# Ledger of designs, part 81: designed miniproteins, single chains

Each design is a single chain, and the fold is of that chain. pLDDT is the mean over its residues in the fold that is shown.

## One batch from the design tools (miniprotein)

Design m2812
Fold by ESMFold2-Fast:
Structure m2812 (fold): chain A 70 residues (1-70)
Amino acid sequence: MMSEEELAAETAESLARMFATVELGIPGVTPEELREAMEEFLARMEKTQSPEAVEAARRALEERLAEFEA
C-alpha cells in the first residue's frame, strides 16, 4: 500500500484534476484566468498540505493547462 504521504499526494492530485476538469468546462474562461485560479488553489494547499502533495497537484494542473492550450 502507498505511504500516508503518497496517499495525501494522490488525493491532492485527484482534487487538482477535478478542479481543472470543472474550470476547462466553463465557457469563455481564458488561459490567464485558469492560471490565476490554479495559483490561488495551490497557494491554499501550500498552507495545509505537504510539499509533495502541492507538487503533485501543480503537475496535474500544468498538464491539464497544456492540453487546453494545445
Scores: mean pLDDT 67

Design m2813
Fold by ESMFold2-Fast:
Structure m2813 (fold): chain A 93 residues (1-93)
Amino acid sequence: MQQQIRSKSDIAKDIDFYTNGQLSQNFIDDISNQIVAVQKKMINNQPLTPADIAVMDLYRAIQFHSITQKMLDDIAAVLGFDDDQVQQLRKLI
């Protein structure tokens, strides 16, 4: 229920901090862009897609260090992550 718009750079720094620099800059940039887009939809009370929900669930799991293998498999399928991106996220489990 807290709606705070964060900048892409703030989101990227947040992800980098919680992942101890284990994600590539390109992957951080891609996720950060998607999170910014979802935040704008939420502020404007626009409907969220399954992909929007998946990226926000990933962001919360990164912040709380709560990524599980099942969550990763489910999110990767929805967001179209490649094997390299999945392996980067597995380091956080």
Scores: mean pLDDT 81

Design m2814
Fold by ESMFold2-Fast:
Structure m2814 (fold): chain A 87 residues (1-87)
Amino acid sequence: ASRVPSEEEIEEFAKKLKEEYGIEDILELLKELLAKYDVYKAQAILSAYLLAEKYKDELAKKALEAYLKEEWEKAEELAEEFAKKLE
């Protein structure tokens, strides 16, 4: 199976996220992430963004900031710590 998302798949995924999370600019964010990063990194950044928007938690926001700065190890540690807060 192909792991490279088509333009149509990207737009459908963004539409679903907009409807579920109420984020107007999600399509542009998703396109920007997929143009710059592979699908796994794009998904990690997008997940951090959605968690920061949903929970408004400072740790989730710091994880997102680290991902956007491409500080991958730091971002993963912050995201994992935030995930432990949800258990």
Scores: mean pLDDT 71

Design m2815
Fold by ESMFold2-Fast:
Structure m2815 (fold): chain A 85 residues (1-85)
Amino acid sequence: SLVEQAEELMEQLINNEDQAIRQKLAELLLELIPSLDPGAQETARWLAELLKTKTVKEVLIAEIERRAALQRKPELAAAHLAALA
């Protein structure tokens, strides 16, 4: 499940602050948010608790800001992709 994948990536980030892992976590969290059904109580509660975590907020905000910057400055895309390789 997406929740299990997010938890695994968070555990990996605790042991290794790899940009590729941060990227995967951010992508997964952004995908999970739009797919969240109002009736999915357990997932909604888990996501709400996860978003209270400073690390998760930092990862999401940084990724959103990075994507916005890359869309306005496509020359930065190559540098970010190289950093994630």
Scores: mean pLDDT 59

Design m2816
Fold by ESMFold2-Fast:
Structure m2816 (fold): chain A 89 residues (1-89)
Amino acid sequence: DIKLTVSLEHKGTTGTHRVTVDDERAKYGLLRVQLKDSSGNLLKEEWFPAEKGKVITTTVDYSGDLVAQATLYDPITGKTVTKTATQKR
C-alpha cells in the first residue's frame, strides 16, 4: 500500500491538517485533501499532484469537531488509498 500520513491540529478556532506522501509510486497520482465537520459536511477541498516527500497544509476557520481526509489514486494498482484524521473539541 502507498504510505500516506495525515495529522490534524486545532489552535483557537483554526483547524490545520498536514498530509505527507512517502511513496515513490504516488508520483503519477492525484491527491485530494478534504476538511469536513463531524456530520460529514465538506468545509474545504483541494487537489494536488502527488509527489514523494510532499507536505500539504490546509487551514480552515472552524471551532467544532474536524475530520481531515486525504485520498490518493494509485496509478500502479488502480486503487485509491484514503487516510483519515479526526480532532474533537
Scores: mean pLDDT 69

Design m2817
Fold by ESMFold2-Fast:
Structure m2817 (fold): chain A 81 residues (1-81)
Amino acid sequence: VGREETLAKVKVAAKETKVVKVEVVNEDDVPALVTVAAMYDGVGLAVKEEVLEPGKNVIELEVTAPEEEKTVEVKVLTIPL
């Protein structure tokens, strides 16, 4: 069963590439598959798929803004393995 959560909201300046670091805690004793996406107005600006180890994981997303500043929401969908 999947779980969706918003981890962070980050401003990215016009034409800037920003590395966003998000901490994701896998509270289960088993690995979980996650999809992490930086979203603006329903559009994915960056998407990364990772396998989370039990405990604390740090995921880095590289987000590039277009011609204008965007506030992006970083969301995670977790699927237990």
Scores: mean pLDDT 73

Design m2818
Fold by ESMFold2-Fast:
Structure m2818 (fold): chain A 63 residues (1-63)
Amino acid sequence: GAAGRAGAAAARAAGGSAAATAMWESGKDNHDPEQTARAGLEAGLKAGDPEGGRAAEAGSLAG
């Protein structure tokens, strides 16, 4: 949904392409911005991109 797209855009802006991709995929199934934000953060951490994950979280909560 919109939260997933906003999170993905924020993650990409921070250079977190892996977090952005995971956020976009999570946003398709979860329309809860907080749950989508957590998924993006965790994906970023798993990919070794904590800043991208944090950007995805912030973007989802803002959207």
Scores: mean pLDDT 63

Design m2819
Fold by ESMFold2-Fast:
Structure m2819 (fold): chain A 80 residues (1-80)
Amino acid sequence: SALDEEYLNKLGEAKTIEELVEISIEILKDPRASEELKKKAAQVIGALGHPIAIEPLKEILENSKDEVAKEAAKEALEQI
């Protein structure tokens, strides 16, 4: 989708770990983002392994109504 392409472009243009984490968390919180994009966002966060992602991912697990986002957040946390 056009939204998924916009997010992928943002990820590609990110210059810092902080920006990559911020965009990936935004994807997980966006109900319009595809399941595939949310899984890719989790993979990015997991591959970075940066602790700044821990608190936002915990918030998604606790507060999100999106089961795909919760599963993706759990998988990302297991990599950190």
Scores: mean pLDDT 85

Design m2820
Fold by ESMFold2-Fast:
Structure m2820 (fold): chain A 91 residues (1-91)
Amino acid sequence: MFVAFLGVEESGRVTVLSIYSDSLEQFEEDVRKALALAKEKGYKEVIVLITGDPDYSKEAAKKAVEIAKEAGFRVKSIFFKDNFVEIVFER
């Protein structure tokens, strides 16, 4: 079974890591959990880290943005690198 990483940083941020292209549904669930946790704990920022092939990373990034907007977060920054996307959401 594939599991995406979800963690909490000492800065009061929640981090989500997705590392496989066949895990988009699980990634969406982990993003929703991270946003809910941030709201519950009063954290201002959620960091989403996406690794994988470019097609996966693009779709995962798009889904993360959609989910975050529905949850009342905005995109603070997006960084694209060859095999890596970092998105910082804030409320």
Scores: mean pLDDT 71

Design m2821
Fold by ESMFold2-Fast:
Structure m2821 (fold): chain A 97 residues (1-97)
Amino acid sequence: MEKELEKKIEELRAEVDRAYASLPELTPEQQRKAFEIAKKYDDILKEAEKLLTPEQRFIVREAIVVAAKLYALGRQEEADRLFSLVKEVIELAKKLK
């Protein structure tokens, strides 16, 4: 169980790093859109604070920010993959209660 969570965190980190490296400079309009999208996931960040270590929470936060930016750029498939991995991390952490 704990090893499964660690593996998912590493998968999420790798996807975040890959996606972040591919991001162009966002326009002010795209930055605002990304910020609004990220706000919709504040509840996931609150769950992460309760269930995850500080380092794991940082990775989840970065994933949400990067996914929101990808969505603002119209890269929905990549954004959905990051959100899916975040959801899997939270579900695994809940099982470790």
Scores: mean pLDDT 82

Design m2822
Fold by ESMFold2-Fast:
Structure m2822 (fold): chain A 74 residues (1-74)
Amino acid sequence: APSLETARKGGADLARAVAEGLSGPEAQHAGDLYRKGTAGGPEATREGARYHAEVANTPQAKELADAVARASAA
């Protein structure tokens, strides 16, 4: 099963791949790890989005993390 740690790593790796303009296998691997992590349920999804927002440091990433947190609280 996807772990919270997998979600964190995936979120950070995806944010870095986007920020650094990575493509091909590196970007694909980061995206796959993020999807695998977030499949672990609401807590894993929230943690992945949080790490994505932390590494990306963009308003869009923060907005996504906030939206996931609100959805998880319902």
Scores: mean pLDDT 61

Design m2823
Fold by ESMFold2-Fast:
Structure m2823 (fold): chain A 60 residues (1-60)
Amino acid sequence: SIYEELAERELGLSKEELRRMVETGEIPEEVVDRVMERTGLSREEAVRRLRSVVEALKAE
């Protein structure tokens, strides 16, 4: 999936982490913290971007 590749490149997430978030519908706090460190986004923006990625992957 192009969305998996983009999330890995931009957010530093593994495919396993992405699949787990899609399956559970939950975003772990450690993933949010890592995305914030990598991107410089606020917590609210990081959570919103992660939710957007999960919803895009669910729609596939």
Scores: mean pLDDT 79

Design m2824
Fold by ESMFold2-Fast:
Structure m2824 (fold): chain A 94 residues (1-94)
Amino acid sequence: MDKKELEEIKKKAPEFIEKQLKEVEKFVEKLKEEKLSEEEKKELLAQIEEAEKKLEEQMKKIEESDLPEEEKEVLKMVAEGQKKVIKLLKEALK
C-alpha cells in the first residue's frame, strides 16, 4: 500500500466504520419491520456465517503477516468494524 494512501485510509477509516455501522443499524430495523420467509432468513444466515468465517481467516492472516505495523493496524480496524456488522445482522435474524 502506498504510504500516502495508507495515511488517508487511517484518517478516514474510523468515520467510515461509524457511518457503515449506522447504515447497518438502519438495515437491521428494516429487517425487523419486514416479514422475511424462513428460507430467506436461512439463506441470509448462511451468507453471514460464511462472511464471519472468511473474516476470522483474514484476521489471522493479518496477524501472521510480515506487513508493517501501521498497515496491520488499519486492516485490524476495518476487520473489527466488519465483525460488529456481522454480530448485528446475526442478532436481527434470530
Scores: mean pLDDT 74

Design m2825
Fold by ESMFold2-Fast:
Structure m2825 (fold): chain A 100 residues (1-100)
Amino acid sequence: SKEIEELIDEVLGLIHSSAIALKDINPEAAAELEEILKKLEELKKNKDVEGFIQLVEEVIELLREIAEELEVKDPVLAQALRDVAEELEKLKEELEKLKK
């Protein structure tokens, strides 16, 4: 489905942008997100929408954890990561509706 592909690409773009934003302040978290992106790309290639959704849920939890750790050092980036996590939740719900 073109709609599923567009949602998947939007999810990948948000996670990639988050990894870039974290690269200087938290290179370990950036590297972890880049490894997750490789797994998400394989799930996309294999058309495993259910596996993709499950891994996105793990990313949402990870971004919220990173945001909590950054709240004192960079509250603006912490809020940006929370906003990304909220957008990923919405995109995940749309993917769950379309996979059936």
Scores: mean pLDDT 89

Design m2826
Fold by ESMFold2-Fast:
Structure m2826 (fold): chain A 67 residues (1-67)
Amino acid sequence: EEELRREAYRRAADVLERSGNTKGAEIMRRLARGEEVPAPQSLEDDIAEGIALIVYGVELLTLRRRR
């Protein structure tokens, strides 16, 4: 379970970094390490986090379907 979530965060980080969402990728990398993510300080940060969570959800579903 935790390993599956960690793998999903890592995959989401890779996708976000390749698409140019560096903030979202960093959020996913922090979550993959089990670190707390600081509260968004701007609308831009809030949107980046929202997109990152959507990507994470897609990657998690893909991993659950595969395994």
Scores: mean pLDDT 75

Design m2827
Fold by ESMFold2-Fast:
Structure m2827 (fold): chain A 72 residues (1-72)
Amino acid sequence: MDEEILKAAAEIAKKVGPPTEEQKKLAEELLDLEYPEIVNKIIEKYSPTKSHEEVDKIIAQVLAARLELREK
């Protein structure tokens, strides 16, 4: 994954708060997916019930959680 995307995700996560337990589980489920497939899966899950702004925040939070999991 691109380091710039990971930095952007971390900065957004700091503004919107840490990933929820649900978002951390989703990050674990999507560990094997790379950009853009991981983003597409998040959009498919949340776009029917969330605004575009909320989906963007969720994408950032899940990507931040995925980064933390992959560094362990």
Scores: mean pLDDT 72

Design m2828
Fold by ESMFold2-Fast:
Structure m2828 (fold): chain A 64 residues (1-64)
Amino acid sequence: MEPTEENIEAAVEEWRKKYGDNPEDIESVRKLLKLMSENGVPVEELTPVSLTAAAMRALARQVE
């Protein structure tokens, strides 16, 4: 298994522990982390915290 895939699953587990077991949220988080890794985001930045910041930035840009 690629290190990236392992880090994505670890971040998904952290999200689950912090924010609960909502399957839709978990799939959304997994998908976004995978997209971030495919765009060259460093493995150490694949965390629920960085995902939340990225999502808020994207939302702010869309509201404008």
Scores: mean pLDDT 65

Design m2829
Fold by ESMFold2-Fast:
Structure m2829 (fold): chain A 57 residues (1-57)
Amino acid sequence: MSDKLTKEIDDLMSEINKYKNLSTDYNSKGDTVMSNLYKKKMDDLSDRATELAREKS
């Protein structure tokens, strides 16, 4: 059971890194709207990862 939870957290961390890179790329292009959108998605996924980590405890 914990193995599935760990994998889900790892998958979320990978997704967070993808959105972080997208946010940075859009910011470097001057697209602050898209940068902020991906930053928010990253924050939402980070909150979910934290929630799952609490369930594992």
Scores: mean pLDDT 80

Design m2830
Fold by ESMFold2-Fast:
Structure m2830 (fold): chain A 108 residues (1-108)
Amino acid sequence: MLEELNKILDEIIEVLKKLRELLRSQGTPEAQALADILDDFIATLERFKKDPTLENLQTLRLNLEGLVALARYLIEHSTDPELQKLARELVELAEKAISLIDEILQQM
């Protein structure tokens, strides 16, 4: 399970990096602020991969819920089809990660 979770987190990090580059390319202060939020999510996922404690797993779950909310916001408010596509991929991956975390927590 932890190996499978780490694989999904790597896929999430890759999508976040692509979204970050698209947002930075827009050159607006609003897009830069969103890109900075994505950097914070990337850092949080990478910290969990280095230190996978129960406390960090619970924190990760809450952060993934926040990431789903942000991705849905991007889908609703963006006019960029590529950004909308990446945000939809992000929702799917984050929801898979949350489901897997819930399975891990049930076994504890």
Scores: mean pLDDT 86

Design m2831
Fold by ESMFold2-Fast:
Structure m2831 (fold): chain A 75 residues (1-75)
Amino acid sequence: SEVEKEILELMSQLSVEERAILAGAYVLSEVNPEVREKLLEFLEKAKTSSLEEIRELIKELEEYLDKVIEELKAS
């Protein structure tokens, strides 16, 4: 998919930890529409962002995913 291609292209410039966050976002996006929306927003912003800005966006994405995972664990 286009989303998978965009993620793989970004991963080549990122740390192992940052790559893990994007991989987790992608996997969750396949079953959770809200995560899908957040991932698409991230990818759109990343198109016009510097590498430093992309790293900040990944931190925001990680915080969002941590919240989603905690909500799933509580269920």
Scores: mean pLDDT 81

Design m2832
Fold by ESMFold2-Fast:
Structure m2832 (fold): chain A 71 residues (1-71)
Amino acid sequence: TDDRFHALVRELAEAAGENKEGIAHIAEGVFALQRGDFEKAREHFDKAAEATPERREEILRLGEQLIEVAR
């Protein structure tokens, strides 16, 4: 189990807050990373950021960090 990966997933979930669309896209992005699909993961994290405009920059940075850790 990768502690850094799990910590970043928790931070992404916190950044999305109660936004159901943002949370759903974060979950889909994490599933894509677990399958090695980095393109789909980036796509979903971008969609999560668009769904949560007040925290867009935060979600984008955390998503890129999660992709880097998953490589």
Scores: mean pLDDT 83

Design m2833
Fold by ESMFold2-Fast:
Structure m2833 (fold): chain A 101 residues (1-101)
Amino acid sequence: SNIDEEAKKIDPKEAPKLMIREALNLPEEYQGLGFLYSLLGIDIEKFLAGEEVEGLKSFSKEQVAELAKKLTVLLRKVQEGEVSPEKLNPLLSKIADELKK
């Protein structure tokens, strides 16, 4: 997919910080959604540093790094108007499911 191709361009080590930045750059009407995705980015950074994160325990570090890369691209597409904000949570679920295959 286009998301998968763009995600290949993102450094996995930088992905959580980029995800946090893109989440906080969502339009003001989506500030609450942006805040929640920034918290997920912080949890991802902690998980990749070796901390226990309950919501991520079923994933490997490689899967979580790939999730952060794809979410960074997805948040950029929402910011650019290519993806509606309402599709963020459904697309997050699809990306998470695909990573477990």
Scores: mean pLDDT 83

Design m2834
Fold by ESMFold2-Fast:
Structure m2834 (fold): chain A 94 residues (1-94)
Amino acid sequence: SPLLEEIKKKLEEILKIAKKVLSDEEYKELENIIREALEHLEKGDIESAEKKLKEFLALLLSRFTQRKAPQEIIDEVIKLFEEIGKLLKELKKK
């Protein structure tokens, strides 16, 4: 699915940003949540995928706050998640 590939690319961009701020352990935790979210999307379980992505965003923002991440980085990640939300809404139409 072109929509699924676009979602994957945006999630990869978020993970690249996270890797610059987080420890290897914190990064691996986030990577595992993304893996589970993508497995749900591949099975057509968009609701479970959205739940996992919400958990991912909450954990990522919590870690960014603890790490004193610059506001510009936080804003960039939020914008990428807004775009993922639009793609998920489009995917639900099918």
Scores: mean pLDDT 86

Design m2835
Fold by ESMFold2-Fast:
Structure m2835 (fold): chain A 76 residues (1-76)
Amino acid sequence: EPEKRREELLAEIDRHLAASEQALKAGDVDTAREHVERAAEILSRAMEEGLLTPDEFRELAGRLKQLYDAVRAAEA
């Protein structure tokens, strides 16, 4: 069960990060922000449930920060 939960949360994070990147490339900053915020919420839940290794958390948090910074720069 924890393994399946982990897989589901990781897949959701990946989908939102990819969607945010595509939205930024398309100039849809509002959609990109929504996806980054959703990814952050899911990452927080995965961390709270103890489902990630420290390395996995650092990698995902780094990707999230890069996209968040890009969204904020585009917003202005």
Scores: mean pLDDT 84

Design m2836
Fold by ESMFold2-Fast:
Structure m2836 (fold): chain A 74 residues (1-74)
Amino acid sequence: MKEIEELKKLVKEFKERHMTVYKLPEERAEALAITAAALRLIGDVLDEAIKRGLKPEEVKKKMEEANKIINEVL
């Protein structure tokens, strides 16, 4: 699934950034990367809802899809 691969890539990118820029230990960098990636995915649903005027039922469906991806990857 494209969305699963993108979320895995995002976790790797955040982990690397946290280790190189903020100089965090690997375990802490990974924990924060997981949280940041999950928040980014949820934030994308919010951004789309605002920009495209999604109805409540559409937002719920997208949130269910986001939660499914998060549970499969994280």
Scores: mean pLDDT 78

Design m2837
Fold by ESMFold2-Fast:
Structure m2837 (fold): chain A 58 residues (1-58)
Amino acid sequence: GSIGRRRRERGLRLMAQRAGDALASESPEDLQRMADAMSTSPEARAVLDRQRDAVLAK
């Protein structure tokens, strides 16, 4: 346990809160940048990957 774990937990909560608005309209490049910034946790990456695929499919 360290500062990194605490930051990761907060990051996931912030991602969940903002995903409903922000991610739906993001470009694939922006979604990849966000994944990198969020330490690429499995949960955050999965959410961003789904949104990227949805944007690309449109």
Scores: mean pLDDT 62

Design m2838
Fold by ESMFold2-Fast:
Structure m2838 (fold): chain A 91 residues (1-91)
Amino acid sequence: VRERTSRMVAHALRAVAAVLDGDADGLVREIQALGRIAIDAARQAGDDDLAAQVQELTRQGVEAARRGDFAGALEKITEVIRLGDKAEDLL
């Protein structure tokens, strides 16, 4: 069951809505929620290297959102979802 991937996609759609509204704080909240789900999945799979990669991408996405680089933030969200989905496949 791809429950975690489904939750990450829901947060990604809310992140897109925040971008359309020009809501940088909303975008940051959704990136942080996505990152937590993906990091937890990687740790649960026992892949500490994958967890570290997700954590770094989440940090970069938050920094991009905070400076108004919405395109960069959405790119990092896509990478976090791909790694989180990979982690869930290992469970």
Scores: mean pLDDT 85

Design m2839
Fold by ESMFold2-Fast:
Structure m2839 (fold): chain A 96 residues (1-96)
Amino acid sequence: DKEYLKKIVEEKGGLIGELALSLLNALEVLGVETIEEAIEILRKKGLDETAKTIEAAYKAIELLEKGASLDEIIKKFEELGEYSSAEVLREKYESL
């Protein structure tokens, strides 16, 4: 994931680049190379909401790369019952 995120930061701007940079910084701070490892560490520390935020941001990057809009991503999270992930994206990224 770290090399994938670096590539997105270098090649893309806008929301996808900002999300990738935020995740890359999180991986560096935690000393891990994958989003799965970062989520595991955060959950073990009792930081479940932070883990959800990181997971939502990573899913958003994948959907944006597939050509989805931010509104489409939020709607899909709501349709899947992941209301917390939808709210995190709305609050932190929709206003960019």
Scores: mean pLDDT 72

Design m2840
Fold by ESMFold2-Fast:
Structure m2840 (fold): chain A 80 residues (1-80)
Amino acid sequence: MLSPMEITKLLFRALATITELEIAARRHPEHREELEEKIRRIRELVKKLQASTDPEEQEKIAEELERLLEEADALLAELE
């Protein structure tokens, strides 16, 4: 089961990644649509995680969010 501290850390990482993706979208307008789609999906998972009170649901959402953040980090690395 995810602790409140682990959830908080994951949410902080997600918000930081959104900021990096927004900056990248401004620097690389040719990739803006792809970057904005990643931002949208991260925001949706963040909202779901914040709204969930079920530990099993929180674990599932957190796993999906962590996977999406890894994909976003890989995309950001390719653009640098």
Scores: mean pLDDT 84

Design m2841
Fold by ESMFold2-Fast:
Structure m2841 (fold): chain A 81 residues (1-81)
Amino acid sequence: VTLSEEEKEALRELLLNFARLLGLSEEQVRAYIRDVQARYGLPVDGELDDATLQAIHDLILSGIDPFDPRLAELPLRAPAA
């Protein structure tokens, strides 16, 4: 499922608010984003672009905590259809 522009904006805000609540630095959030980008073969820039937001959404649909520190050790794949 492809995210709409409104859903992408909502997800971006959700992630930033969650990072703020957890006391994560901007660099820690970027490190997580870069890991997701690397796992999905996307440009590793640490930005919440459309493709990165889609990948994070797919992780959430798979029941994976987007801020799980084990994410770097987990295989990223599309959820079962």
Scores: mean pLDDT 67

Design m2842
Fold by ESMFold2-Fast:
Structure m2842 (fold): chain A 67 residues (1-67)
Amino acid sequence: MAGVVKLALILKARENGGTITKEQAIDAAVEAGVPRERAEEIVAAYAKEKGKETFTIDDALALGDLF
């Protein structure tokens, strides 16, 4: 099922007023069943590529597609 991580990221962003930190994104992915090492690698790569340390709901959608 392709949407569990994406849903977890979106819900975490909504819970936090529409933005999440890198650590919150990693934690949401891990809670959704992603190994922490993989979650850290994907989130760090996305943050570097976009030049961001805080992610919007649109970022959470895009980031969720990378899992």
Scores: mean pLDDT 80

Design m2843
Fold by ESMFold2-Fast:
Structure m2843 (fold): chain A 88 residues (1-88)
Amino acid sequence: EIEKYREEALEIVRSLGLPERTAEMIVDEALELAKKAKEAGYKKDPKTIFYAALRVVARRVGVEIPADQLPGVSKEELDELEKFIEKL
């Protein structure tokens, strides 16, 4: 289910001017992190979980993805999920 947002996430990360390989690594790591968050029982929609994981992974490499560039999710929900995901 979360995999269906991979293409959208890649476009967003590419728009930040990152090399293609780096963008793919960030998105793929975010997919794995989102799966762990879902398995840990956080009951939010797959898109919001994935984009929260995407922002957490991007920060590990010094990249901030603005919440307003992530379609269909709220900043408040992202902030809550990011705190949860960071503990994984």
Scores: mean pLDDT 79

Design m2844
Fold by ESMFold2-Fast:
Structure m2844 (fold): chain A 68 residues (1-68)
Amino acid sequence: VEISDEEMDELIAAIRESAERFPDHPAAAIVGAVLRSPERVQQWVSDNKLLSKYSTAEEVVAALEEAK
């Protein structure tokens, strides 16, 4: 399933905002941003195994920007 560019931008913004609020807990920041996203976006993240492939917010953001 492919998500829209707008949904991708919102997910990237949410991850960046969470990482800024929780700089010492990048994994929790990423998970929190994903859980606040629409279910379709959460499913897309799960299908692409982003959370199991990447350990930092910067790595996830880079992967999302490449997926555009």
Scores: mean pLDDT 71

Design m2845
Fold by ESMFold2-Fast:
Structure m2845 (fold): chain A 86 residues (1-86)
Amino acid sequence: SGVVQQVKVLVNDYIDELKKEISKVTTDEQKKEMLQKAIDGGKGIVDMVTNEMKARGESDADIAANAADVQKVVDAGIEEVKKLLD
């Protein structure tokens, strides 16, 4: 279970798609919408990965051990979007 690596790939791929749109973002309202897309996408990735680990029968202890690292990768992706919007 390379969960952290899987999340990193998924987050980076999603952020790369958002980067194509960021150059068109000029208003505070558009910035809020783009940030919300990043937050919603991050939640979707966390849920998908957590559900996959559970479906594979990984232990609650293994899932919990990766939870902080998974959250850190998602938060880093969201912060990258924030920096690109500045």
Scores: mean pLDDT 77

Design m2846
Fold by ESMFold2-Fast:
Structure m2846 (fold): chain A 96 residues (1-96)
Amino acid sequence: MEKERERKKEELRKALREAYEKDPELWEQMAVQFRGAVILGKKKLAGIEISKEEAQKLAAELREEVRNEPLELEELEELLDEALEVLEKIEEKEAA
């Protein structure tokens, strides 16, 4: 059973709900981080090398994108699920 993954997911979902209601800046930061994790994780799974400079540029672009089109709670929860799935696939690939 994936007790550690489920606990981490529950803690993150609770943080998302609190940010959605009380902290728009934290909500923006979480959206940028989760989008970045999905994009960078998918590139890593494809064997594409990303520099720190490219990662920083991506983070800046994603922040502007999130400001122009703010994510709803449900959309960010789905993005969290996708980010966790990508991280799990990376872990499986590195274990092989």
Scores: mean pLDDT 76

